# Ledger of designs, part 79: designed miniproteins, single chains, continued (4)

Each design is a single chain, and the fold is of that chain. pLDDT is the mean over its residues in the fold that is shown.

## One batch from the design tools (miniprotein)

Design m14726
Fold by ESMFold2-Fast:
Structure m14726 (fold): chain A 91 residues (1-91)
Amino acid sequence: SLPLSPEEVERRKREIARELGLYLADLANLDEERKEAMAEAFELAVAGAPDETIRELLLKANPNMSGDIAGFKELVRSIAEGQLLLELAQS
């Protein structure tokens, strides 16, 4: 397998997280503005963004998700890391 740079790893994790956010927003039948807020919240969860920024996006997308930002960030990061490892194992 080809080695990924740290920058490529972080970029791919952000892409995976954003895709997950978009997918969940579609399942929840969110409007375009709330869907984009969800996608951004998921992307920023792995990008090292401040908790306040993520909370504001989650309040717009789905307020029920804004209660535990640290838990949200850890969950999204774990999913993105797991998906990236699966992709690398198949390469």
Scores: mean pLDDT 86

Design m14727
Fold by ESMFold2-Fast:
Structure m14727 (fold): chain A 69 residues (1-69)
Amino acid sequence: NGAVTGTFTVSGEDYQAVVAAMHASADQAASIAAQILAVSNTQVINASPQATGSINVLVNGQPYILSAA
């Protein structure tokens, strides 16, 4: 099952910052996502550079979706 714990809605600017970081590395994308969500334990596990896409993240080991507002 691909069930997620919830969805975080972020600004389009913050979403694009995570997308841009994915072009450099998954670790940089995780770091930016952690700063945006104000948590210290975040990993990006599935991501697409699509403007209308969603980013799968783990926050404290729990699966969430990031989406743009």
Scores: mean pLDDT 65

Design m14728
Fold by ESMFold2-Fast:
Structure m14728 (fold): chain A 59 residues (1-59)
Amino acid sequence: MQQQLQELRQQMQELAAQVAKLREEIAKTTDAEERKRLEEQIQEKVQQINQLSFQISDL
């Protein structure tokens, strides 16, 4: 159980770090096409974080 929690937490931290980086890239970018691409990547990663969060809550 503890090992599974640690793995899920690490996955969430990795995804959260990627989201933070993507948000910083959006702040730097004035290119509309790149901004849309980054926003889509953020949405995908946020959905993954939500799924992992529900899994952790059940443990």
Scores: mean pLDDT 80

Design m14729
Fold by ESMFold2-Fast:
Structure m14729 (fold): chain A 89 residues (1-89)
Amino acid sequence: SAALREQIAAEMKALIAKAKEQGLPPEAIAYLEKALALVEAGAPPEEVARLLVQAHFIGSAAKYKPSEEEIARAKALAPELIREFVETV
């Protein structure tokens, strides 16, 4: 139904917003936006799923490549993380 399609589109827009906030790579976000466009066009679920899988694959690869700001924050927190580790052993 049109109402169900609108609900799915709204959920995908929320997912895209969350992905942007979490710093996913622009390529992964582009695949999510293409998937949203297919949902709004009433495309088959299989075509939407292919784009979502591609976005997930790119996003998963990127999570091991933190930004320089994230690296700087991790270095600043390292003394506390080392302290917590020592206290739990």
Scores: mean pLDDT 67

Design m14730
Fold by ESMFold2-Fast:
Structure m14730 (fold): chain A 81 residues (1-81)
Amino acid sequence: GPAILTIEIITDRNGNIISSRILSRGDASDDQIQLAIDSAIQEGSRIGRDYGRQGYNRIRITITVDSITGQILDIRTTILD
């Protein structure tokens, strides 16, 4: 089945990345992890810029990656703070 990764991104109100952390890697390979991190940084920056209201914004991003092709199948985002 696909690999599901959960990544936490913290941004400032302008979408600048303060930190990134892998919360769950599932059965993801190192290449799938790197792809997921890169995608989470891009999506987290966008969400922090467009929807951020605080000096920091905590964003949880769940990324689904195809185990055969290595392509991203789905990205889900939740703003926590």
Scores: mean pLDDT 81

Design m14731
Fold by ESMFold2-Fast:
Structure m14731 (fold): chain A 78 residues (1-78)
Amino acid sequence: SVVEEALKKASEGDLVGMLKILVDATPDLEGILRAIGTVLRLIGLGLDAGVEPKLDKLPKADQERIKEDIKEILERGS
């Protein structure tokens, strides 16, 4: 699924790949801004936790927050 592909890119730290998947699913301005915001949030959470900006390296609560953001973006683009 598109959700699983986006989560895979986030876990690999392929932030550009993650962004492309999210933007392609939501090509309006709101969707693009939400996609950028989610990528920046993942980076910020990594910095706060002292880890690489990879989804699977984040604290569990932050992983669930990013997963929910991705799902919400993709569901609204459907």
Scores: mean pLDDT 82

Design m14732
Fold by ESMFold2-Fast:
Structure m14732 (fold): chain A 83 residues (1-83)
Amino acid sequence: MPVPETPEARELLEEARRLAEELRELTREAYEAGVLSVEEYAGYMILAVAAENAELSTIEEIRRIIESLRELIEEVRRKLEEA
């Protein structure tokens, strides 16, 4: 059941894609800096890919994905600063 074609859904999908791209970039930087394990790197990249396919989800699921992406971005940034 794809997300409905509403302005709200389009804005949420665009935000999810933007955050997924940011997470992918930060996750690669953190892995290259040696602050992420292979398991953490794989998990974060899988979540970013799932967020890029958020159009297959409900609006409520997309909102939860956005929240999870924001939390992980902050976690990865914290790990980079601790390195």
Scores: mean pLDDT 76

Design m14733
Fold by ESMFold2-Fast:
Structure m14733 (fold): chain A 89 residues (1-89)
Amino acid sequence: SAEEERIRRLLLSDDPEAQVEGARLLIELAKRDPARAQALAREILPEVTDPRVRAVLEAIIAGDLKAAGRAYTELDVDVGMRLIERAVS
């Protein structure tokens, strides 16, 4: 689907902000269709090296939406702090 292709492109992007948006959209997909989100996360996981993005994907694969939300928050905070550091350097 167009939604699944967009999530894949965002999560496989080298742009950390795109990875955050991809993780957010994957969690929203998991709330509506957990089976599709789990299948998509399994396909993407081998291509992802960032440990915080991997944590979101692993939580989705496990069907643990609360763990996915916590992993997403950690990813979002980390990327946000790195962007602030870049802007003030």
Scores: mean pLDDT 88

Design m14734
Fold by ESMFold2-Fast:
Structure m14734 (fold): chain A 83 residues (1-83)
Amino acid sequence: AMKVRARVEFITPSGEKVFLGSRIVDVKKGEEVEITVPASGLTVRFKVTEDLKKGETKEIEGEVLDSNGNVVGKARVTLTAID
């Protein structure tokens, strides 16, 4: 497992990025991760397919889910390995 800082942004239909939050999470290569954004009631779901070295940054696409579990859009997730 890797300890990463995940910065999550909602991608609007116009292609704009809206910052939702940042969180330190443990991730395993090939497993899905969910981050709840408490202020919005949204959840961001993503999968990391590669191991990161300490200090490496990777951008991946995820999904944004509403409070009912419906996919409402895309997320950009910026991962930085911190350990």
Scores: mean pLDDT 79

Design m14735
Fold by ESMFold2-Fast:
Structure m14735 (fold): chain A 86 residues (1-86)
Amino acid sequence: MSLKFEDVVKRLEAAKTVPEQVAIIDEALDNVDKMSKEDRVKLAQLVKELANFYKLLGMEGTANDLLKRAKEAFKDDEEVQKVLEK
């Protein structure tokens, strides 16, 4: 069954803590092979935005871990990698 970016966003809206948000993103990153190309790009953008937000909150370790996981999950997808690069 395909994983939808919309479902990831809905789970994030219900999450009240950073650990819950991180768990939702980790689950999505573990299932990128079940996502469409469009949804993979959207997920990469979302991870980049969340990592930047966590960094602003002083959670640099969490931010760096999410970016590292995303780069590893998308290592074979050159187009998605460009989204994660500055």
Scores: mean pLDDT 80

Design m14736
Fold by ESMFold2-Fast:
Structure m14736 (fold): chain A 83 residues (1-83)
Amino acid sequence: SAMEEAKARLREIAEALKPYLTPEGQKLFDEALASEDVREQVELLAKAAEKTFGSGYGRALRESLEARVGDTRLQKELEEKAK
C-alpha cells in the first residue's frame, strides 16, 4: 500500500512535468517509471529534474520524494520554471 502510493505519486509528478521536459529529461523519467525500485525511481527523477530545470532542483525533488509528503508546491515551482 505505502509503496503503491509512493509509486502513484512519483508517476503523477513525472506525468505533470513530461510536457516541459527536454528529450534527455524525458528519457530519464521514462527509465524511472519503468523501474520497480522506488529508490532508483527517486534518483532518476532527481537527475531528470537537475538536467531539465538546473542546479538544486534535483536535490529538492529527491528530498521531497524521500519525505513521502508529495510537495505540490515544489511540483508547481518546477512547472513554472519550465515555462
Scores: mean pLDDT 67

Design m14737
Fold by ESMFold2-Fast:
Structure m14737 (fold): chain A 80 residues (1-80)
Amino acid sequence: SREEFLAEVLAEIDAHRAEVLARLTDPDGKAHVEMVAAFAKREVERLVADPSVTEEQVRAHYERLLAAMDRLADGLAGAA
C-alpha cells in the first residue's frame, strides 16, 4: 500500500540521516544535515499524497535527495 511505502521510505531517509550524522562532529554540520533530512521527508510525504505520482517516481526523487545529503556532508567535512 502507499501507506506502507511511505513508512518504508521515511525509515530509509531516517537511517541514511543517522549514518551521515555519525560522520559529523560539529553542531552546524549536524544542523544542516537535519534540515536536508526534514526537507526530504516533507517532499516524500507530499509526493506520496499525490495519487498521480508513481512509487518509482517517488523512489527516484528521494534517492536524489539522499545523494544531495551525502554531497552536503562531504562539503561540510571538507570545509573547516
Scores: mean pLDDT 79

Design m14738
Fold by ESMFold2-Fast:
Structure m14738 (fold): chain A 76 residues (1-76)
Amino acid sequence: SREEILAEFVARIEALSPAVMAYYEAHKDDPEVQAKMNEILQKIQELGKAIDAGASRAEVQAIMAEIEALIAEMLA
């Protein structure tokens, strides 16, 4: 169901949030980090819209993989 997909992907984003926020706070004056954070937030919004539109779990997972890649790039 959409509720199950939403709960799964919210939990996955919440699990990543502490590391992302810690890195952002340590580097908040870096414009490249600010740009990457804005890109991550836009992809999270895209994920939510896809779930609301009834996207398949596979389509939602593809967007989540993009979010995970952006986070990995920021934390590198």
Scores: mean pLDDT 87

Design m14739
Fold by ESMFold2-Fast:
Structure m14739 (fold): chain A 57 residues (1-57)
Amino acid sequence: SAGARAAGRELGVSAAAARAAAEASGDTPWHLAKTARRLDPEQRAAAGAAARGLEPP
């Protein structure tokens, strides 16, 4: 979805990783993208690393 791609772009991860991260937090990918934009660069990098850990094989 466009939301998953937007979240992936903001976090520096794949759309699949962003979708998995949003699902894990009970959020939508689009809302995750908006939340990521409000994070400091260091917080955004940490959130991206966490999302990559959730990426399906």
Scores: mean pLDDT 80

Design m14740
Fold by ESMFold2-Fast:
Structure m14740 (fold): chain A 80 residues (1-80)
Amino acid sequence: MHRRLGDRFRRQGDIYERQGNYRQAARLYIRSGEHYRRAGDYERALRDYDRAIRAATQAGDVGLRARGSGGRNISLRLIR
């Protein structure tokens, strides 16, 4: 379940990013990363948190950028 939810949120994030809605893209990439992390897929989680950080930076949303960075740091510690 969590891996499929991660895939869904990542695809929705890609759509919003292509539309230039970087704030919504960042939110969706964070949700995707959270679902991949719960699935134990830390490599996909890292990639989606990196996408979230880039989108949040383009949106000028420091809170979303911080949330993406937090998820990235957690995922990095779980890859061992």
Scores: mean pLDDT 86

Design m14741
Fold by ESMFold2-Fast:
Structure m14741 (fold): chain A 96 residues (1-96)
Amino acid sequence: SMLLRDLLREPIRLVAELSGLDPEKILKKLLIDYLMGKKTPFSAPSQEEAKRILQEEYGLNEEAAELFATALWNSKKVKGAKAFADAVVEEIKKKL
């Protein structure tokens, strides 16, 4: 969880800021929900469901949720958590 927190810190900061949300609050909720086995974007069966969870459970706006879900699904095809963090940064660079 500590390594996951560090890897997700910058990606979560960027998407939370796009939604006008507190990044530390979003990061904390996401890590706690993940550790408790609750529904998170990481446990979603599809990219569309991950986007829905990010919007409904985490309060991200449509743009931020789409960006995060796209980056998450791209990282699942290539590598693990590091690829996910890098993919979120890359998607933000494309959309600015």
Scores: mean pLDDT 72

Design m14742
Fold by ESMFold2-Fast:
Order: structure tokens, then sequence, then C-alpha cells
Structure m14742 (fold): chain A 58 residues (1-58)
């Protein structure tokens, strides 16, 4: 599957791996089969979405 096609789900998965498991961008990229740069973008966008939503997420 293409990372572009899964961008919303990919953003959430990347953020979860970093927040819950403490993985680096490089480790997440290896696990998801994408580049570290794509992971950084996904996490940044997920963070922006979470900041815009009133959510009790950890």
Amino acid sequence: MTAYDQLPEFERRALELRAREGLTDEQIAEKLGVTPEQVREAIARAGEKLAADPSPLP
C-alpha cells in the first residue's frame, strides 16, 4: 500500500509508535516500510490534528 493513500492512518500509527513505544523516526520508518522523513511529517501532522481537537489523549 502507498503511504500517500494511507496518510491519515499512517499519521496515527506513526504517532502511536513514538508515543507508546518510544521509537525513533528511523525505527518507525523501518517498521512501517517508509522513509524517516515521511514519519516526521506524519507525526507533525498528527500532532497538529490532536492539538486542534479537545481530546484526553496522553
Scores: mean pLDDT 69

Design m14743
Fold by ESMFold2-Fast:
Structure m14743 (fold): chain A 87 residues (1-87)
Amino acid sequence: SEAERVAELAEEVARLAIEAGLPLTEEDVERIREEVPRAAEEYGVAAVAQAVADNARLLAEWAESQGKLELARRAAELAREAEELAR
């Protein structure tokens, strides 16, 4: 389902943020797994996908500023996938 796809993208963004050195934990990833599908049901897939895209874009910009170019590229790709679901 689209809600499941948004949750998968949100988890990938959170895991990439952990890899990038941001202070997120596996507990945060578990919360995203539970909360994103609920938010998609309440607010709609497009709105939640846009929030995921915005967060992925912020991660990409931050990673570029830190010289983490491969992480920035991966975050930008996740942002593009989430932007497609936000249509």
Scores: mean pLDDT 87

Design m14744
Fold by ESMFold2-Fast:
Structure m14744 (fold): chain A 81 residues (1-81)
Amino acid sequence: EKYEEIIEKFAEELRKADTSPQAEKGAEAVREVARKIYEEGITLDEAISLARELTKDLSDEVRGSVIGAVREAYAEIEKAK
């Protein structure tokens, strides 16, 4: 399966877990970071750093969920390569 389908799965799980108005911004951050992991081959540390920057204006709960989703997405994208 293409990385985009893997990412949409994690983005959707984040939206289900967080009902706040910021959940969609968190999902967008997951998609953006995962795209860079797949297309540019950034490291997990770089991916987490980018996720923190993209979610700096969101709650700690949403930020934590995004970082968790990015870690899972990184593992699945690496398996799919």
Scores: mean pLDDT 75

Design m14745
Fold by ESMFold2-Fast:
Structure m14745 (fold): chain A 133 residues (1-133)
Amino acid sequence: SREELREKAEELYKKGLELFKEGNYEEAIEYLSVAAYLFSQLGDKEGEARALYNLGLAYFRLGNYKGAAKYFEKALEIYKKLGDKEGEARVLLNLGVVYEKMGNKEKAEKYFKEAKEIYEELGKKVEKDPNLE
């Protein structure tokens, strides 16, 4: 059923997060990729974006900044379509960090500015994801 498929997607997502916390980033990517695919098949855009976001973090931890940017950009597109301003701002902040690591200061500053503007609109503090360190 769709419910059983959703439970499987959530289980694989949680396993991916556990592997990430253990430092098993390559294996985390495998689980999170399957979870993202299953959420996409379910039409669960919130689940898909969360899985893509964590794929971006896992690629970042492996030093694959191009891969990190790719998955954060995919998550950003979904958060924008959903009107999830908190998710959008979080991803924009992460893209700023990624482009800074790639030496693209202009893109980094642009993404940081866009994130700050959304956080200010929400009356919230700009907070860096601890997994980007």
Scores: mean pLDDT 90

Design m14746
Fold by ESMFold2-Fast:
Structure m14746 (fold): chain A 64 residues (1-64)
Amino acid sequence: SPIAEQAIKDLKEAEDTFLKTGDLKPLKDVEEKYGFKFNSKGPTRFVATSPEGVPVVDYLNKNL
């Protein structure tokens, strides 16, 4: 859906900003806007999941 596509783009931009600058604000803004929770995972540090604990891409494609 268009909302899921935008959410994935916003998440990727926020994650890239964090990895380059250490700024968490864009990630927190995405969490608030779309209702994700972030978990620390592997070398990327963050994986966004739905409240149900599924990967965010799968959640967005199913629910938005």
Scores: mean pLDDT 61

Design m14747
Fold by ESMFold2-Fast:
Structure m14747 (fold): chain A 87 residues (1-87)
Amino acid sequence: MPSPVELAEEAYEIAKPYLPESVAKTVERQIELAKASKDPEEQFRLIDLALAMMAGETLARGEEEVAKKILEISKKINELREEWKKK
């Protein structure tokens, strides 16, 4: 199964054509920090922030189908987080 970071990178590839450069740079930084984190909770929080920013920006631009795809990936990551919390 793909990791939370791999899923976040997939969401970024989908969203990046629709993001302002400043937002894209912030999302890239959040994903980089998540990759570097040794704390699973911090990794999930950083990924959640990146996904929320991508979804919010695409919705604000009227890109509803793109936002829907990002939110679907976010749901998959949240399912992985719930499995981690059970241990």
Scores: mean pLDDT 83

Design m14748
Fold by ESMFold2-Fast:
Structure m14748 (fold): chain A 76 residues (1-76)
Amino acid sequence: MESEIAARDVAASLLGRVAGDRETGLEMIKENIERYGIDAVSAISLRFMSELIEGPEGERLREKALEKLEKEEKEK
């Protein structure tokens, strides 16, 4: 249940940023990171986007999630 809500919130913030509403999108991403954690937000966000986008573009988004999670680990 909570995972579905988190995925929707994260997708909405990313869509806002891509659609040119960059400041609102960034603020929503920050709020989601504070609520769910950067690792969860990154993973949920890219997994959700990969389901919307077929083919190599969706695969690249998933790879970015994994890369962000690895960078978070290094910065711990």
Scores: mean pLDDT 60

Design m14749
Fold by ESMFold2-Fast:
Structure m14749 (fold): chain A 87 residues (1-87)
Amino acid sequence: SEIEKLRRGIQEKENSLASAEREYTKKKNELVSAKGAERVKQDIEEGKDREFLEEMKPLDAEYNRTTSTERGSIAALQQKLEALKAE
C-alpha cells in the first residue's frame, strides 16, 4: 500500500526528529539546572525571562537548523498521506 509506505517514511523521519529533540531537551535542561530551575520557573511566570531567552537563542538556532529539514519532510509526507486518503 502507498499509504503504508508513506506512514513508514513518516515514522522513520519522526524517529530522527525525536533524537534531535532529546538532545535539545538535554542541553536546555542543563542550562536550566545551571541557572537554577526554580529561579527560571519564577522568572517565566513573572515575565522576567528575557535573559534566559537570550541564553537559549544559540540552542534554539542549532535545534531549528538541525530539525527544519526533517519537520518540512514530515509535513510534506503528512500532506501527501491526507491527499491520498481524500482521493
Scores: mean pLDDT 82

Design m14750
Fold by ESMFold2-Fast:
Structure m14750 (fold): chain A 79 residues (1-79)
Amino acid sequence: SDADKARLLAGLDTAIEFARSVGDEEAVAALEETKRAVEESAPLEEILALLDRARELASPGVAQVVDELKEALLRLAAE
């Protein structure tokens, strides 16, 4: 739904801001790419793959936020 998409985009914006605040530029780039895919309504598999890549590039604190976003996305996809 548009509301679910908006909520996921807000979560991505929060994750991007946090990654920028800690200087994790690789995670910022990966999360920005993930945000673009969500805005373009890319397939769930593609969005999950982009989040997994962001997690691998991220510092531990940012990786935790990415894990929370992945959990939220999977919950939205199941409902």
Scores: mean pLDDT 83

Design m14751
Fold by ESMFold2-Fast:
Structure m14751 (fold): chain A 71 residues (1-71)
Amino acid sequence: QQQQDEANQALVRLAKAALDGNPEETKEATKRAIEKGASIEQLKAVADNARYHGNTEAAKAIEETIEEYKK
């Protein structure tokens, strides 16, 4: 479905931003992915991958944005 495709595209953009190591861009991309219907599980997978590549601040930005959306 169209919404699933948009969520997938947002996740790809998020993964790229996180690997680039920019926490502000990563935070915005995470918000976009949530708005497009990405699951928390998918977002955590991107954060884990970013941390594995040494982008700890980007991984934190993803995790903090998820917590903000729970409030």
Scores: mean pLDDT 81

Design m14752
Fold by ESMFold2-Fast:
Structure m14752 (fold): chain A 77 residues (1-77)
Amino acid sequence: GTIDEAIAALREAKAKGDEVTAEQFSEALKGIGSTAGNLAAAAVVRAMEELGETDSNVVSKETLDRAIAILEEEKKK
């Protein structure tokens, strides 16, 4: 489903290195549908807001883990 595709994309981005650049994150989203891509992007924005990292040019592993947790929580509903 769309949430599963979004989670998979975030997990793939996390697997690519210690820090994920905005470019690497965008590349991970190119392989999924626009709805799943938008959902993944929204989860990352929410995670950055919760962690206070809104001005970062790099998506940390902590931000990706939080975004994945947000999507897994939404999947349970």
Scores: mean pLDDT 73

Design m14753
Fold by ESMFold2-Fast:
Structure m14753 (fold): chain A 83 residues (1-83)
Amino acid sequence: VSKEELEEEINEALARLAASVVSMIEDEKEFIEEVRRAAERLEKELGKEAAIEFVRTALELAREKNRSEEAIKALEELLKELE
């Protein structure tokens, strides 16, 4: 495994971990705000692909938890902004 491949794997793992952590937030507004903040930070620190993986994972978890349509729509819009 090259250093570049290892860095990509670590960035993906960090993005997924961050998604799992924010998915523990029960309040819908706080959840949406924290996902947006974390995505902006991940894009700046680890790059666009890490931010996309984070939002995608958070959206999957939001659907699994049966979060509100507002939360799901907000995450879908955020994902489109990153793409």
Scores: mean pLDDT 82

Design m14754
Fold by ESMFold2-Fast:
Structure m14754 (fold): chain A 80 residues (1-80)
Amino acid sequence: DQEILDAFLDLFNDPNVSFEEAVEEVAKKFGVSKSTVRRIVLEWLRQNEQEVLATIEYLESAGNLKRAKELRELLREAQE
């Protein structure tokens, strides 16, 4: 799980890479389903909500509104 999460975060650190693109590439790399990668990432977001919220605030202040919105939607989904 940690290797999958680390690979996802590395790809998703590029603001030009969407969540779905990062999930697909990681799924291919590790030979797992996209749903498995998605579940691991959403669990990490849920466990690190405060850090994710701080990242969203930073992205909004930097004008990266697209990534900030994407993270907000993902965090909402992680809460069920």
Scores: mean pLDDT 79

Design m14755
Fold by ESMFold2-Fast:
Structure m14755 (fold): chain A 96 residues (1-96)
Amino acid sequence: SEKVEEIIKWMEDEVKRIIDRARQLKAEGKSPAEIAGEVLRELMRLHLRVWFETSDLSEEEREKVITHFNKLAEKVLDELEKIFGRVLSTAEALAA
């Protein structure tokens, strides 16, 4: 649906912004824990906004959006691993 496509595009744009910010924070000398913590906070805010934006959608359309969000979240984690040159644990991010 048109609404689903709009939400997906918006999520992709927000994820790109989050990744770009993580790269900027690394360039500024922020610690891996501080960067990961900020990224996870932004992803949690995005997830909450997605939940609100999909509240009027069908269950099938909502599932499609959530499935895409999960793929984008995995992409963010992959990019953080590249930025830090290692796998990040949730515990390291939450310690920021």
Scores: mean pLDDT 81

Design m14756
Fold by ESMFold2-Fast:
Structure m14756 (fold): chain A 99 residues (1-99)
Amino acid sequence: MKKEVVKESALAAAEGALLLAEEDPAAAGLAPLAEELRRAVEREDWETAARLLEEIARKLRALAEERERQGDFVTATGYYLLAAEYSVLAEEARRLAEE
């Protein structure tokens, strides 16, 4: 993926995580990670951005598992899909860090 596309996608991912933190109290812990991610992307610190994207993905999977335990399969599926998207973006950011 081109660097400008990864940058725009990572900024959108940071904004998405901030919106989730505002809408779901259980996701409130995503807000500081999303702010750190935005700053890393703005600095083109792709190694830090990749780490933060994977950490957000991990927390989204934990939220999905909790919703699944509560019987909220619709919200759980949404969080699993988001976690997968953040993990893919983390891999793309990691590739930029190796360049």
Scores: mean pLDDT 86

Design m14757
Fold by ESMFold2-Fast:
Structure m14757 (fold): chain A 87 residues (1-87)
Amino acid sequence: MDELGKQYLEFAKEGYETAKKFLERVQEGDVETGKRGAKIAYELVVENSEKSAQLSGYKDEAEEIRKEAKEAYEEAEKVAEEKLKAA
């Protein structure tokens, strides 16, 4: 049980790293792909963090990584909106 919870937490952390990479893509001008990718990555973090939290011992870490991923996704949306408005 604990091993599987830890594995889902790792998947959530990987999703967060992916969300940050898509935020970078939005900054570089790949607005459509970056925004879409950040959303998909955040949704994967939500699913994996929820599964991790259902297994004892990982709820606080799962909540923290989910918050961080949400911030990255919201920043990607904001940057995308600003770039589309400037074009």
Scores: mean pLDDT 81

Design m14758
Fold by ESMFold2-Fast:
Structure m14758 (fold): chain A 99 residues (1-99)
Amino acid sequence: VDEKKLEEAEKLLEEIRKVNEEIIRLSNELMDRAKTLEDILYAIAAKLRAIGDLLEAELILEKLKEGKISGEEAIERLRRILERNRELKEELKKLLEEL
């Protein structure tokens, strides 16, 4: 059970890393193409949030490996991070399409 949950958590972290890389790329593109200070600030905030989420996700996996958190709790928390990062990515895409 623990081994299977660890594998699921590692797979979720890998997916979070992929979405995170896309958010950073899109945020950099928005900063480059932005015509307003509001869009620039939003891009910076999005990039910082993505960095924070990745660090949180890595800490969750570390806690799981140390037995400080259950596999079920770790997977639930990682899924929430992945979902909010996917939403942020789609929001950045929409903002870029409106430029």
Scores: mean pLDDT 88

Design m14759
Fold by ESMFold2-Fast:
Structure m14759 (fold): chain A 64 residues (1-64)
Amino acid sequence: MVTLKVYAEKDRKVEAVTSSGGKVTADVKAGETTTITVTQKKAIPTEVVTLKGGEGSTAWPTAA
């Protein structure tokens, strides 16, 4: 699994898509850090995650 922390200045709905084909949609609240967990189809040390709808947001991956 890949865990992302996302911070946004405004309420946003973000879609996280992994290079392995996993995807999840989450609601991010203004001024809060939201934790999003995506299941990988294959365990790889570096997973590319694309965020959509996160204008003005900051996101960083946390590998378990």
Scores: mean pLDDT 67

Design m14760
Fold by ESMFold2-Fast:
Structure m14760 (fold): chain A 75 residues (1-75)
Amino acid sequence: MRKELDLEVELALLRMQISVSELAIKRGISPDLHREIIKLTRELERAVLEGDEEEKKKLQEKIQQLIAQEQQLLA
């Protein structure tokens, strides 16, 4: 059970992540990695809407790992 305001904030953060990844692809920064981040983030948006807390945690971990991988490649 979750308040609509909390849900709107969570969805806004996911949309921000998609926008960041789209910008990275447009600039030629790790396009395959960011395509995967976008796919996982869209799956996460669905899990949030469905209220699937276990799937949400699993997808969040995968997305964080991909972001960490990009940071290591850029460093």
Scores: mean pLDDT 78

